# Designed miniproteins, single chains, continued (5), part 47

Each design is a single chain, and the fold is of that chain. pLDDT is the mean over its residues in the fold that is shown.

## One batch from the design tools (miniprotein)

Design m17606
Fold by ESMFold2-Fast:
Order: sequence, then C-alpha cells, then structure tokens
Structure m17606 (fold): chain A 110 residues (1-110)
Amino acid sequence: SVEDLLQELVRLAEEGARIAEEVAKTSKDPELQEQFRELADAMRRLAELAREAIKTNDPELIQLVADGAIAVAEGLKKVAEKVDNPEMQERLKEVADRLIEAAQRLKEAL
C-alpha cells in the first residue's frame, strides 16, 4: 500500500541519516564531513515529509516525497563513492537503492 511504502521510506531515510552522521563524525576529510552532514539533514527532512504524507494522504505531498527520496538517494550514491570504508560504502549504496525502489513504487501507485 501507499502507507506501507511511505513507512518504508521513513525507515530507510532515518537509517541513511544515522549512517551519514557516522561517516561525518569519523571522516578526516572536511569536505566529506560537510557533504554527509548535509545528506543526513536532507534524509531527516525527507522522513518528516513522509510522516506528514502518511498523516494527510495528500497526493501532491506523496509525489514530493517520492521525488525527494530519489534526489537524496542519487546524492548519497555519488558521495558514497568517496567513503574509504568498503562496508560503510556498501551500506550507504544499499540504503540509496532501496530508497529509489520505494520511491518509484510510490510514483507508480499515484
């Protein structure tokens, strides 16, 4: 259902934000720290919008959440390439791919 997909997006965005915050704290590269801090903030915002979409069932807001999830996930995949820890890089890419999949399914349900 649309609600189940929105709940999945909340879960993935919150998970992605936690991983991004960890990279920001542990990285020695100031540019990478800033990029992951910005991505964590974007994912936190995405989760808030998805929760509002669940509450209101507003198709315009659902569309905004889906488009936002794809944009944030693509940004996450790009910056993940710069992460030195291969396990962390893989986790980030997996979260991004799942965000894109859930967002595309949301757009198909509209």
Scores: mean pLDDT 89

Design m17607
Fold by ESMFold2-Fast:
Order: C-alpha cells, then sequence, then structure tokens
Structure m17607 (fold): chain A 55 residues (1-55)
C-alpha cells in the first residue's frame, strides 16, 4: 500500500539524517549550515521517491 511505503520512506529518511549528523560530528563538522545542506539533500531525495509512489 502507498501509506506503508510512505511510512518506510519517512523512517529511512529519519535514520539517514541521524547517521549523516553523527558522521559529520565524527569528522569534526559542527557548522549547522553544513549539517542543514546534508539534510536538504536527503529531503530532496525523499521528495523524489514520494513522487514515484504516485506514478
Amino acid sequence: SMLEKLQELLDEFAERVKQAMDRLKAQGIYDPAVIQEEIDKLAKELAERVDELEA
């Protein structure tokens, strides 16, 4: 079902955001602007995958 696939995509997005933030901090990157750019990239990928569910 579409709703179940959407839930999985949202859960994967949340996990990827957490992993990306942890990775950046491990590299000594604490700049919120850099962190936000990574989150924006992941959010764009999520939006594209959500659009595919409706096709």
Scores: mean pLDDT 82

Design m17608
Fold by ESMFold2-Fast:
Parts: C-alpha cells; structure tokens; sequence
Structure m17608 (fold): chain A 107 residues (1-107)
C-alpha cells in the first residue's frame, strides 16, 4: 500500500540520518524504528481483521513515533548533512499526510 511504501522509505531515510549521530542516539533511533515497524505490523493485522477503531489508534501511534524521530533529528540538525535531513523530512511528511488521510477515510 502507499502508506506501507511511505513507512519503508521513511525508515530507510531515518537509518541514513542516524549514521551522522553519536552511538547512544543511534540506539534511541533504532528503538523508535523498531517500535514503528511493530506498530505498522499491528496496523496491517487490524486492517485485515476489519478493526477500524484499532487501525485508527495504531495510525495515530505511528504519527506520534514519526514526530518523535523528526524532533530528535531537528534537535541534532547541525550534525546532519542538509540533503540527508531534507530527504528524511520529506519522507516523514509524506507518511504523516498519508496516515492522516487514512484516518479521515476510516472515520
């Protein structure tokens, strides 16, 4: 789905940005990415089961995790090449827009 493709692109761009940050922060980023992957899997299962309420809740949780990644990278923006940050930020915004559109469709 477009949402899953956007999530995968966002994860790959986040991993690229993480390479420019200290190891302790890379561990925190890896944790957020693994949580995002887990929530995405649960979202896929909720959609397959027709559980709209749970799907909406999981979409909101994914948006919150993506915003945490954005905030973390913005805080350490000076350590990240401009082009790498912009690619990540674009992928994050595209994911959030698709997730919000999906929430609207499910309501």
Amino acid sequence: SPLEEAANRLIEEAKEVAKYLPEDLQKEIDSLIERLKTVLERYREAVAAGNKEEAIRLLQEMIDLVKELVDLFEKYREHIPKEKFERFYKAAQEFIDLALEEISRLL
Scores: mean pLDDT 90

Design m17609
Fold by ESMFold2-Fast:
Structure m17609 (fold): chain A 82 residues (1-82)
Amino acid sequence: MKEIERLRLLVETLRELIEKYGDKPITVDEFIEAIRERAEKEGVEISDRDLETLKNYFIKKTNGKITPEELKELIDRLEAAL
């Protein structure tokens, strides 16, 4: 399984969300849905289990909403891992 492709998909999804919503916080559900839609568009394989794991992680960390600053920090960390 191509972990690098999944990380790139996640980074691209986060960048798209920042461009679309600007300075508004997004819900964890909106974030997970955006990942799913981009994965389908790009042909990247992401299981429902992987999406549920990500959703649970972010709900615990962010109380269900992610700020634009938190999104930017996450992008920086993920790009460092690529």
Scores: mean pLDDT 74

Design m17610
Fold by ESMFold2-Fast:
Structure m17610 (fold): chain A 64 residues (1-64)
Amino acid sequence: MGEAEGVAGGSRARVRAEVGKGEAESEGGPADAEGMAVTAQSLAENTGDAEFGAEAAARGGELS
């Protein structure tokens, strides 16, 4: 479901990862660890943005 949305989600994840990388390069050591975490998280979201996002939202709704 939402294969076209998966493409858009991939683009957003890439932009987010790129911003995090730029931030890490600007600030150095402390930001580097944070940028790596953001990149890893964005990569995980990129592989299943539409599917994972929908699942996370459903779980969030159940927890509320």
Scores: mean pLDDT 51

Design m17611
Fold by ESMFold2-Fast:
Structure m17611 (fold): chain A 58 residues (1-58)
Amino acid sequence: GLSALVQGAIDALRGGTPSSEALREAGRVTGLSPEEILSLPPSKQADLLLEAARKLGV
């Protein structure tokens, strides 16, 4: 859900790994696999997770 995407973006910006839930939600919205998202730099992971949250109605 939305909270998982926002938390995932925070986790990425702190140098952590987004939850599997955040990665699946972002993948569903963007069409990218979890592996593709994790291959991005942390700042790009956060941008993508926040964009997915925006599309879900933030």
Scores: mean pLDDT 79

Design m17612
Fold by ESMFold2-Fast:
Structure m17612 (fold): chain A 80 residues (1-80)
Amino acid sequence: SIEELKEKAKEAIEKRDYGTLLEVLKKLVELGEIELAREFLKEAMPNAPEAALEAALKGLQEGLSNDEINRRAVEAYLKA
């Protein structure tokens, strides 16, 4: 359920388990919960530039691997 995914995302952020966070956010995005996924990304990385968060969110929407999402987010960060 969406509520179970929300609780897993909160736990992953608290533990700084970003691999688990990305897997949970991929499932939220598959369920159409794009804004919720964006909110969790911002909560996990509050000082990240918007471009990096947007790149990560697009990677989640495309169903990319965690490594590819991280690469795209870093590329966007360096261009910001």
Scores: mean pLDDT 84

Design m17613
Fold by ESMFold2-Fast:
Structure m17613 (fold): chain A 70 residues (1-70)
Amino acid sequence: LAERAAAVALDLEALGEVLREARAAGASEEELRRALLAAARAYIDAHRDELDPETVAEARAAIERELAAL
């Protein structure tokens, strides 16, 4: 699920569909949150050149902390 969410992170409609399908299939809240964090990381990586490097580093660190807490 996380890999699929990351693959469509730049397409909000597709991301919404992936998450809705997963929820309908019985995905846990932890699995859904992990998928959202994976998509957020992919989005930040894709927009790295448009964001300042400090903001990218802080956002990535925050995502990694959330993932480690799951």
Scores: mean pLDDT 76

Design m17614
Fold by ESMFold2-Fast:
Structure m17614 (fold): chain A 86 residues (1-86)
Amino acid sequence: NAAQQAAQKASDGAVRGIIGGLSKDEDMAYYGGKQAAEGGRQAATAGNDPELGAGFGHSAMVGGKLGNNQKAYDGGKEGYELGKAA
């Protein structure tokens, strides 16, 4: 469903952000972080908690941009869990 697809998008984006950070690929890190943020927001919206999802998605995006692998991963994982609960 749409919520599960959004959660998967958030998780995939977080992974790409991490890979981009590790490989010094700025575009991949930014794109992955942005994808994680958007996916998390979409998953939370489906669960009727858009503010919470936007927060975790934003954290994933910032983590990806800064090469903070743990923060990017945590944001994507939280978005995934919110989507599964919806």
Scores: mean pLDDT 60

Design m17615
Fold by ESMFold2-Fast:
Structure m17615 (fold): chain A 82 residues (1-82)
Amino acid sequence: SDLERARELLDEARRLSKEGVEKGKKLGNMELAIFSGAYEGLARIALGVGKVTGDYEFAVEMIEKMIEALKKAIETGEPPKL
């Protein structure tokens, strides 16, 4: 189901967020650390919107975008952006 997919994607976003936060700490890049943490919050909000509206397809799309941004941030050492 889209709800189950959104939950799995949120768990992935959480894992990547932690990785980005730790990388930011190791590099002394406070912006990378803070924004990586914030993107977990944004993914959680997207799931919450899906729960309130029933639009889990939108929640999935938004969380996938957050995951892509976090992956690029971890790879480049630059803060995540959409």
Scores: mean pLDDT 85

Design m17616
Fold by ESMFold2-Fast:
Structure m17616 (fold): chain A 75 residues (1-75)
Amino acid sequence: TDTVLVERIPNGDGTDRFRITLDGEVTEVTVPVTSGTLPDLKRALEDALRSLGLRVVRITPLDMGGSRFEVEVER
């Protein structure tokens, strides 16, 4: 398993941009977000990481605002 750092950047148009850092490389993925609830954010994170070929094992929020996450993944 690997650990990725994810930063959520809201676009204000019903989409979020997720900045994903894995092994020092940064990739950005845009996903739809319909609400700021934690279940919707987790689903969007899982969809974003799956689009990069990564399977989510665990999501750990790093702040109270839902803007930073530590995610354990399988390749």
Scores: mean pLDDT 76

Design m17617
Fold by ESMFold2-Fast:
Structure m17617 (fold): chain A 74 residues (1-74)
Amino acid sequence: SSQEALIRAEAQLEIQNLQALLEEETDPEMIAQIQAKIDELQALLANDADPSKILEAMIDGAVLELEIAVRRVT
């Protein structure tokens, strides 16, 4: 469906956003968390996972992005 295609496309953009954050991150624990989320999203897309599962992982990724943003403004 068009909704499923949109979710998969947005998940790919989330991977790109997380990869960009990973390039700038110096905290080893945060590097590990970002890499784990990239790996999870890539695996879900590669395995043609259920769109609801992809959406859950994207929400988790967006929360991680917000955590990083908050840390960087202090």
Scores: mean pLDDT 86

Design m17618
Fold by ESMFold2-Fast:
Structure m17618 (fold): chain A 80 residues (1-80)
Amino acid sequence: SAKEEEGVESALKEILEVIEEMKKQSKEEQEKTIERIKLSLEKLKEEYPEIFEKLKEKLLKKLEEEGLGDSPLAKVIKEV
């Protein structure tokens, strides 16, 4: 549905913006940001599993395109 597509695009944009902010963070701050992303994705999976699945696929594809497919963030996203 259009509402599901809008939800996926909105969530993808928010997470990609957070990933860009992470590039300026210390290792400790990056670890906290990754944990926050994990918790947000776990909540999304519980409440909107169809949106979560599409978002996960798009996020992992974007991380792979950026050379971050084996990053700690990508590993956490794969585990959710």
Scores: mean pLDDT 80

Design m17619
Fold by ESMFold2-Fast:
Structure m17619 (fold): chain A 80 residues (1-80)
Amino acid sequence: MLYHIDIRQSPDGRYRLAIVSDESDKEEIVRLIEEHGLRIRQLVLNADGTAVIVAESDDERKVRRLEEELRKRFEYIPSG
Protein backbone atom coordinates (compact mmCIF):
# COMPACT_ATOMS: atom_id res chain seq x y z
CA MET A 1 0.00 0.00 0.00
CA LEU A 2 0.96 3.65 -0.46
CA TYR A 3 0.29 6.03 2.45
CA HIS A 4 1.87 9.13 0.89
CA ILE A 5 2.97 10.14 -2.62
CA ASP A 6 3.86 13.66 -3.76
CA ILE A 7 6.00 15.50 -6.31
CA ARG A 8 8.13 18.50 -5.30
CA GLN A 9 10.84 20.57 -6.94
CA SER A 10 14.20 20.41 -5.14
CA PRO A 11 16.43 23.49 -4.50
CA ASP A 12 18.70 22.52 -7.44
CA GLY A 13 15.72 22.53 -9.87
CA ARG A 14 15.27 18.73 -9.98
CA TYR A 15 11.96 17.02 -9.29
CA ARG A 16 11.51 14.74 -6.28
CA LEU A 17 8.95 12.01 -5.71
CA ALA A 18 8.35 11.27 -2.01
CA ILE A 19 6.72 7.93 -1.23
CA VAL A 20 5.58 6.28 2.01
CA SER A 21 4.66 2.59 1.54
CA ASP A 22 4.54 -0.72 3.35
CA GLU A 23 8.07 -2.12 3.83
CA SER A 24 6.96 -5.27 1.93
CA ASP A 25 6.40 -3.14 -1.24
CA LYS A 26 9.85 -1.47 -1.01
CA GLU A 27 11.67 -3.78 -3.49
CA GLU A 28 8.99 -3.40 -6.21
CA ILE A 29 8.89 0.40 -5.75
CA VAL A 30 12.72 0.61 -6.00
CA ARG A 31 12.59 -1.47 -9.20
CA LEU A 32 9.94 0.86 -10.71
CA ILE A 33 12.03 3.94 -9.75
CA GLU A 34 15.07 2.46 -11.54
CA GLU A 35 13.01 1.38 -14.61
CA HIS A 36 11.73 4.98 -14.96
CA GLY A 37 15.29 6.36 -14.80
CA LEU A 38 15.06 8.18 -11.44
CA ARG A 39 17.79 8.28 -8.78
CA ILE A 40 17.05 7.17 -5.20
CA ARG A 41 18.00 9.97 -2.76
CA GLN A 42 16.66 8.48 0.49
CA LEU A 43 15.41 5.12 1.68
CA VAL A 44 14.39 4.71 5.34
CA LEU A 45 12.69 1.75 7.01
CA ASN A 46 10.55 2.79 9.99
CA ALA A 47 9.82 0.73 13.11
CA ASP A 48 6.07 0.79 12.25
CA GLY A 49 6.67 -1.32 9.10
CA THR A 50 6.57 1.59 6.62
CA ALA A 51 9.26 2.68 4.15
CA VAL A 52 10.06 6.27 3.12
CA ILE A 53 11.54 6.48 -0.39
CA VAL A 54 12.61 9.71 -2.09
CA ALA A 55 13.52 9.57 -5.79
CA GLU A 56 14.64 12.41 -8.08
CA SER A 57 14.99 13.30 -11.76
CA ASP A 58 15.65 16.44 -13.82
CA ASP A 59 12.76 15.33 -16.10
CA GLU A 60 9.33 16.17 -14.60
CA ARG A 61 7.60 13.87 -17.14
CA LYS A 62 9.52 10.81 -15.83
CA VAL A 63 8.53 11.68 -12.25
CA ARG A 64 4.83 12.14 -13.16
CA ARG A 65 4.80 8.89 -15.19
CA LEU A 66 6.24 6.99 -12.21
CA GLU A 67 3.64 8.57 -9.87
CA GLU A 68 0.83 7.41 -12.20
CA GLU A 69 2.29 3.87 -12.41
CA LEU A 70 2.63 3.63 -8.60
CA ARG A 71 -0.98 4.79 -8.12
CA LYS A 72 -2.14 2.09 -10.57
CA ARG A 73 -0.12 -0.77 -9.01
CA PHE A 74 -0.57 0.00 -5.29
CA GLU A 75 -3.66 0.80 -3.25
CA TYR A 76 -3.47 4.39 -1.93
CA ILE A 77 -4.72 4.96 1.61
CA PRO A 78 -3.76 8.44 2.90
CA SER A 79 -3.12 8.22 6.64
CA GLY A 80 -5.04 11.15 8.23
Scores: mean pLDDT 82

Design m17620
Fold by ESMFold2-Fast:
Structure m17620 (fold): chain A 107 residues (1-107)
Amino acid sequence: SQKQNEILIESSVTMARMYVFVVEKYAEKNPDISNQEVLDLFERTLSLLQKIVDLANELKASEEVKQQIKEEFKKIQERLIEIGKKRGLPQSDIDKLQKRFDEIIKK
């Protein structure tokens, strides 16, 4: 049903928010992790977001639900960029993250 599909999508977005919280706390607690390990965590986050977009499209989510997903993903993007900046990631890595994020939310 439409309502069940909306709940599945909302649950997936909640899972993504929880994962980002874990990434933030892991980075804070482990200041000695390499820039590559941080980028690997970002890659896993982006892969999760792509799966959520794919799920929303498969379940034929309404434009209103898709707009809510985009708004939540923009907040996640801001949080990942902030982690990257605090960790001292090169601007080129921040720019690549931004570009990949824009491609995910474009659909």
Scores: mean pLDDT 85

Design m17621
Fold by ESMFold2-Fast:
Structure m17621 (fold): chain A 63 residues (1-63)
Amino acid sequence: SMAERQALLERGRAALRAGDYAGAIHALEQIPDPDDEALRLLAEAYRLAGRDERAEAVEQRLA
């Protein structure tokens, strides 16, 4: 649902601000149809976590 998507996005942003990159990845990966903003945040979280291959895969989904 839109409400669940928004809650996961906010959780992901909060985790990124706190330096909890694993928590950000966990939240953002749960978004079922991520928009470009969610995909950019997820890619950033992967990069900060040292998961460059996963970040590249997410970046390829951007419009």
Scores: mean pLDDT 85

Design m17622
Fold by ESMFold2-Fast:
Structure m17622 (fold): chain A 83 residues (1-83)
Amino acid sequence: MKLVSVEETEDGTVYTYENPLLSSSSKTFKEHIDKEGRRFTSEENARRLREAEKRHPELRLDTSDPAAAVGAEILLIGLELDE
C-alpha cells in the first residue's frame, strides 16, 4: 500500500492508503488518528471487522487476516449504514 492523501477533520487526521492490487472503490484504506492522538491501526480495524463478521459471514474469512482488511473496509461501511 502507499499513502496517497492526508486530510485533517474535526475528529482528527485521516491518512488514505491505496492498494495497487485492488481496483475500483475497494482499493483504498483509511487510517484515523483520533483527537486523543491514538492511531486506529490494523489491530483496531480487525477488532471492528470481527464484530462485522458476525453479521456478514463472507467477510469473516477476509478479516481474520489484518492484511485483508483493506478490501473489507467497504463491507464495514455497508454494515454501519444498514444498522
Scores: mean pLDDT 53

Design m17623
Fold by ESMFold2-Fast:
Structure m17623 (fold): chain A 74 residues (1-74)
Amino acid sequence: SALQEKLKEQLEQALALLEAGDVTGALLTLYNMAEFMQSNNVPVPELVQEAVEALRAGDRERARELLRKALEEI
């Protein structure tokens, strides 16, 4: 679906930003994704929420692993 394609693109973008060292850009991308999902009455995946928490805690490796798992679920 168009929604799933957009979610995939946003997750891929967040992961690319994180791999480039742009933690702020990755975090903002995930926040925008969460807002988009909530505005469309779609629950935010737990893996995405955990990735945001990992980034806030400075755990970039865990955030990367969680984002990769989220991509597999879409």
Scores: mean pLDDT 84

Design m17624
Fold by ESMFold2-Fast:
Structure m17624 (fold): chain A 97 residues (1-97)
Amino acid sequence: MKPDPEKAREYAEKAAEAAKTSPNPVLGQQAADAFKKASEYAKNGDFEKAARWASTGAMLAVESGNIEAAKYAAEALRSMGDERGAKQVEHAIEKAK
């Protein structure tokens, strides 16, 4: 998929906002910080670094039970052109159910 920098930024920002409402405030803050980094790199067109930070935030979101933040992170990864990363996050969400 071709990267979509606007959608990548939007979904990473939504993931960061959702991460703030985590049942685990420490993991939620770490996920939010990772998603903010992902949004910054996506804005600059650095999709490789953006995807790394989005994936990190997504795993922290899944671990904290914040499935909504993880779903936004998967969409951000897809918009960054990282279909493999998006599917890995979706698989982690399924296992957390």
Scores: mean pLDDT 84

Design m17625
Fold by ESMFold2-Fast:
Structure m17625 (fold): chain A 80 residues (1-80)
Amino acid sequence: MTAAELEEGRENAVNAEIVGQLVKAGVPEEKAREILKLLHEKDYEGARELMKELGFSEEEIEEMRREAEERVRRAIEEAE
């Protein structure tokens, strides 16, 4: 894979983990899908604002991102 394909794959996996965390936190599927769409469009500001509207603080949003990155890192390790 090219470096760009690897980066896109990792970013997509992190975005999916963030959406998974939102759904587990009780965010409705429709709202979680809207956030995923914004992340895919690289509208990170729009995604952040929508998450704040759902009651997440900026610190909670950053913690979710870090947890998603760690989960993706571990999934890659488990996949060898």
Scores: mean pLDDT 75

Design m17626
Fold by ESMFold2-Fast:
Structure m17626 (fold): chain A 67 residues (1-67)
Amino acid sequence: AAEEAQAAAGALIVQALDALPDGSAERKAVFEAAAAAGRAGTPEERAAGFEAAGQAAKAALEALAEA
């Protein structure tokens, strides 16, 4: 379950970073959230960070689809 959630979040993050324009605030936010998750000191903090980054990526992709 946790591994599946992290894999899904990772896929969304990669998709968002590929689709979002370079230099956009949305792309920067997704990248910074993912980088912060990767620097987390505990597995619990890392999982929460990737979940948050995945949600940010999903929101950014939905906003891009409306533009």
Scores: mean pLDDT 77

Design m17627
Fold by ESMFold2-Fast:
Structure m17627 (fold): chain A 87 residues (1-87)
Amino acid sequence: SAEKQQLIDALMTLAEAQILLSRGLSSPSLQEVIAQAQAIIDRYQPTPEHLQQALKRLDELIREAEREGNQSAVRRYEEIKKILLEW
């Protein structure tokens, strides 16, 4: 469903935002993106199934980036996955 896809995207967005903030990369635009993702999570209430689906999507993105030889994208998605596994 559209709600399910929005929840998966919001979970991945918040995990990536946590990485960017930990690297000192804070901006008003990043805070706005965080607020928008948090609003989706507050509205739809993610379940463990949504987290599992976000992890599966990251595995697919990692495999695609590996096929493209995009090592920067592989590292980015692996870091996002690591954050989500802690949730």
Scores: mean pLDDT 85

Design m17628
Fold by ESMFold2-Fast:
Structure m17628 (fold): chain A 79 residues (1-79)
Amino acid sequence: SELEEFWKRVEEGEKYRDEAIKAAEDYLISKGVDKETAREIARWAADYAVLFDAPETKEELIENAIRLAEFLYERYYKK
């Protein structure tokens, strides 16, 4: 069932959410963002990545979270 496959992907996304947050946080810190701001942005990015067409793999989730974190930082914090 499509619905069963959807929920399975959501569960897998949630399972990898903390890893995605950490990857995005570490990425932003490597770009000079302070720890508190990096963590807040990383959480937003990971939540959006999980909700936006549940990713098929952990690698896709992490990559999407990093891209979203960079976008959010440049749009709202960088200047």
Scores: mean pLDDT 77

Design m17629
Fold by ESMFold2-Fast:
Structure m17629 (fold): chain A 86 residues (1-86)
Amino acid sequence: DLEKYLEARAELIIFQHKVNKVEPVPSREQALEYVRVRLEKRGLEEEIEIDKNTLKKLEEGIKNGLDEEVTEIQKKELELLKKALG
């Protein structure tokens, strides 16, 4: 479902900006546009493959028991990425 992918991936971009204190934090509309532009350039299959690799790295980071704040951030990123990928 492309719409679910776009929404979850946009939410992840916004979350990452807030957590990393990267300003300006994009609006939902700006984040959705960013994801759409990337899909147009690379294609959905390539973006999904990149996201699957990121998901595996997040799962490994959580399992390694890093700093509690970092672990909670990684768990939220994993949740959003799983929501995007189905």
Scores: mean pLDDT 81

Design m17630
Fold by ESMFold2-Fast:
Structure m17630 (fold): chain A 110 residues (1-110)
Amino acid sequence: SERRARLEERLQALLDQALADPSLSAEAKLAFGGFLSYASSLEDIEALEQAVKFAEALLQRRYDEAIEYATKLVELLPEELRPEFLRQLLALAEALGAREVAEHLRRLLE
């Protein structure tokens, strides 16, 4: 799929950007890499696109947009997979110090 290939290229570019960013902690870089690896396993191309947009928005500190993309992503997942995926999103948000994003994700886990 051409659309999937473009999204996978965007995931790789985000990982390269995060790894090259001297303002990010080692823990944040590891959490980001883990999240992108998890996102690349998504078979639903719409879910993959929301995951890419979430990562881009979070890295750029566009937290309102990150919350919107995370919400859309979770809605696209089977109910059984939502808690584990939410924990992955939460771990990344916490590692990046995105407090308002982390707080929103915790509410979705309740």
Scores: mean pLDDT 83

Design m17631
Fold by ESMFold2-Fast:
Structure m17631 (fold): chain A 78 residues (1-78)
Amino acid sequence: MSKEDLEAEVLIALGRMYFALGKHFASQGDLEEAIRLYEEAVRLFREAAKIAKNPELVEEAEREIREAEAAIAELRAA
């Protein structure tokens, strides 16, 4: 594994943690905090997609970005 791919895996893991925390706050009715956490998750996933050399990691990060952006859009529409 390259240093870039290892860094991308760490960024994806951190992004998933922020996304999970965002879902928790959304379930508690704290939509503003949930959106902030989802935006941080998107930032981390975008960084992972930019640095990853493994196309599977790029695809994973891009899928995670789409899920987080969809969650942000849903909460902003609420």
Scores: mean pLDDT 89

Design m17632
Fold by ESMFold2-Fast:
Structure m17632 (fold): chain A 83 residues (1-83)
Amino acid sequence: MKELKEAIEKFGKAYESLDEKSREEVEKLLGEFEEALKAGDYKKAQEYIEKLSKKLEESAGKEAGEAAKTVGTSALERAKALA
């Protein structure tokens, strides 16, 4: 889907624009999100999507936060479909 590809591109670009401390925080949140998905804890995965979106919005602007939410939501729906 075009929207997902664009969101992934925007997320990656936003991540590259972050300072080192913010990148470390985003990496930690991404790792926690992936572990929640792997464990089938979709409620916890949703909480990490919200934390990632807020962190990127504060660090790289509203569009970055929206991109993170889109990417995270898509990954969550895919994980549910494959479970």
Scores: mean pLDDT 80

Design m17633
Fold by ESMFold2-Fast:
Structure m17633 (fold): chain A 84 residues (1-84)
Amino acid sequence: GLKEAKKLFEEGVKKLKELGYHELAKRVEEAYNTVLTSDNISEQIGAILVVMGEKIDAELRGDHEVAEALEKALKGMMLVLKSK
């Protein structure tokens, strides 16, 4: 449900902020809001792809904690998308 989606998203964002990735956390928050509020599937998918790209970039850098935080946010975003 949306409560579970929000919890996963918030856990991911909090972890990013704890790791000092404040600008990345802001972009993830903006992406989540797009998935939550847009009724345009292309905009929703675009927002998910932005966060996926950031996760892949973190994995390529060996930044596994950032990648795990982004994975939690992505799971939340996917649950919101499935709720629509």
Scores: mean pLDDT 87

Design m17634
Fold by ESMFold2-Fast:
Structure m17634 (fold): chain A 83 residues (1-83)
Amino acid sequence: MDEIYLEAARRYSVEGASEEEIFEWIKKQYLEKGLPEEEATKLAQRIIDSLKVSRDVADKLRKIGDEIDAEIAARKAALAALL
């Protein structure tokens, strides 16, 4: 499981692959390891749910950073216009 989880996390977080692409990839890996389709589907769903929580937190932090950067840029532009 560890190798599949790490590669799924890399594809999801680093490469920005879609949830559907990662789900189908995880399911395929478990099916190739001889797991029944129902078990492979449940494991793929659990991994996706875990990765989504991590991504939602990261996305929220990034958005806050972008908003701060935009406000700093606006203040710098206002100062430049006064000089």
Scores: mean pLDDT 74

Design m17635
Fold by ESMFold2-Fast:
Structure m17635 (fold): chain A 92 residues (1-92)
Amino acid sequence: SAELEELKKGLKKKKEEVKKLAEAGAAASDPETAKKLEELAKEVIELLEKAEELLEKIKEGDRSAEKEFEEVVKEADEKYKELAELAHKALA
């Protein structure tokens, strides 16, 4: 349970980081880039929320949820990388 609680805290912290980065990037961007940042942030947040749901299934003993969790987290990381690159270009 302690390991799952730490993973859940990490996902919540990541959602806040995504929101903060997207808001900062959007504020520094043209309207088209700002909209793309908002869309990427929504995609990452949705994936992180799916990861949280999968953690609950893992807690209930669903072994298939472990692989789905890893895949969803990997997809979230790739989308976050795209968001971070776009936001950092807008801020620099």
Scores: mean pLDDT 84

Design m17636
Fold by ESMFold2-Fast:
Structure m17636 (fold): chain A 102 residues (1-102)
Amino acid sequence: SVKLTLEAPAEVAAGSQVTITVTVTDLGDNDYLVKLYRQKVGEPGKVELLDEAVVPAGSNVTLTFTFTAPAEPGTYVYWAEAIDLKTNKVVATSEPVEVKVV
């Protein structure tokens, strides 16, 4: 089954550029849509989709997502989901990573 691993900086300045790397492994014979999400700690229900990328079947893939950090200071949780494009179902969710905005 597909696996997602995120790497992110521990701390960033508000409004600065942030890069999150998503490593996709165990792809097998399926194509996946990988979605990157963000949520501010303490604000359940305000989930933001930041970006997405199609990952075709085959070798391990490293995706690089670059975006502007939130203007509001706080702790933000990022995670990725893999959607099997054949079934349109979420089949994997990464462990979350936390980024502090200062």
Scores: mean pLDDT 86

Design m17637
Fold by ESMFold2-Fast:
Structure m17637 (fold): chain A 64 residues (1-64)
Amino acid sequence: MKSKEEQLLEELKKQADKMLAAGVSPDDIVSEISRKAYELTGGDVKLTQKLVNEVTDYIEKQYE
């Protein structure tokens, strides 16, 4: 089951994985993901915040 929100989240997680593999810092990853999420959501602040929070939790688990 793939909602638009789930598809966007998967795309953002995939981007985060590439940045992690490239050795980018978590703070820089969050900044780039925030920018991309805002662009992909067409400026929906609430959806952008939700997606960024989910991706941030995802990358934090990679560093634990």
Scores: mean pLDDT 80

Design m17638
Fold by ESMFold2-Fast:
Structure m17638 (fold): chain A 92 residues (1-92)
Amino acid sequence: GDALADKVVAKLAATIARLQAVIAALRAAPDDAALRARARQVLLDAEITLGMARIALGVLKLIGDDAAAARVDAAIAALDAAIAELRALLAA
């Protein structure tokens, strides 16, 4: 399970970094229409990535790799938090 967990965790980390960058940009310029449109695309891509990560977590649980599953689950929680923060900013 480690190879799958490593790929998923790396992809989630990259997705979180993109979310954090757009969150920081929106906090600096909340009324920038082009930035808000870009943020919505980043959010959609992140939600798709989250769905794929949950499938990978299910596979790791099915094969009984508890350590790999815990790593992916922690990364999913971090991505969920970043998605929630961006959603809150876009709803304001």
Scores: mean pLDDT 90

Design m17639
Fold by ESMFold2-Fast:
Structure m17639 (fold): chain A 85 residues (1-85)
Amino acid sequence: GIEVSPEQEKELEKHALELEKRREAVLEELKAAGLSREELEKRLEELEKRVAELEKQLRENVTLELLKELVEARFYGELLKKLLA
């Protein structure tokens, strides 16, 4: 797996909790945007490619910024999957 320091782990937990607090608001915003199924699928595909690229970068160098971007990309991907369900 990707090696994370205790300090980075605490920052990631805080960041994940902040994202989770915004979950319902972000879902409402995405619904209000009136995106088509095709547009949602395209955004999900782009996010999945971004997750793969971030995981590749993290194998070379673990930074808090890249870890936060990975957490955010996964969070938004899960929201898009819920809208597509």
Scores: mean pLDDT 82

Design m17640
Fold by ESMFold2-Fast:
Structure m17640 (fold): chain A 76 residues (1-76)
Amino acid sequence: APKVVRREVTEEVPKEELEEFKKNLPEYIAAYKAANPDAEVEVLEETEDKLVIKITSTDKDGNKVVTTVTLVAVEE
């Protein structure tokens, strides 16, 4: 039976890097989807200090892999 594999990644990033990432987010998503046409990318949360992205892909065994990436702004 198809399994759902869940993965969560939390990274602390400088606030300036998060702002630049957010400004270029549509281009990064487009590039990712071009390289991974079967993947789905969803922005769950976007605030001044936090960005949460959900990436859904399929592994080589047909299992659904759901990765939630949380980027949190930190002061340097």
Scores: mean pLDDT 80

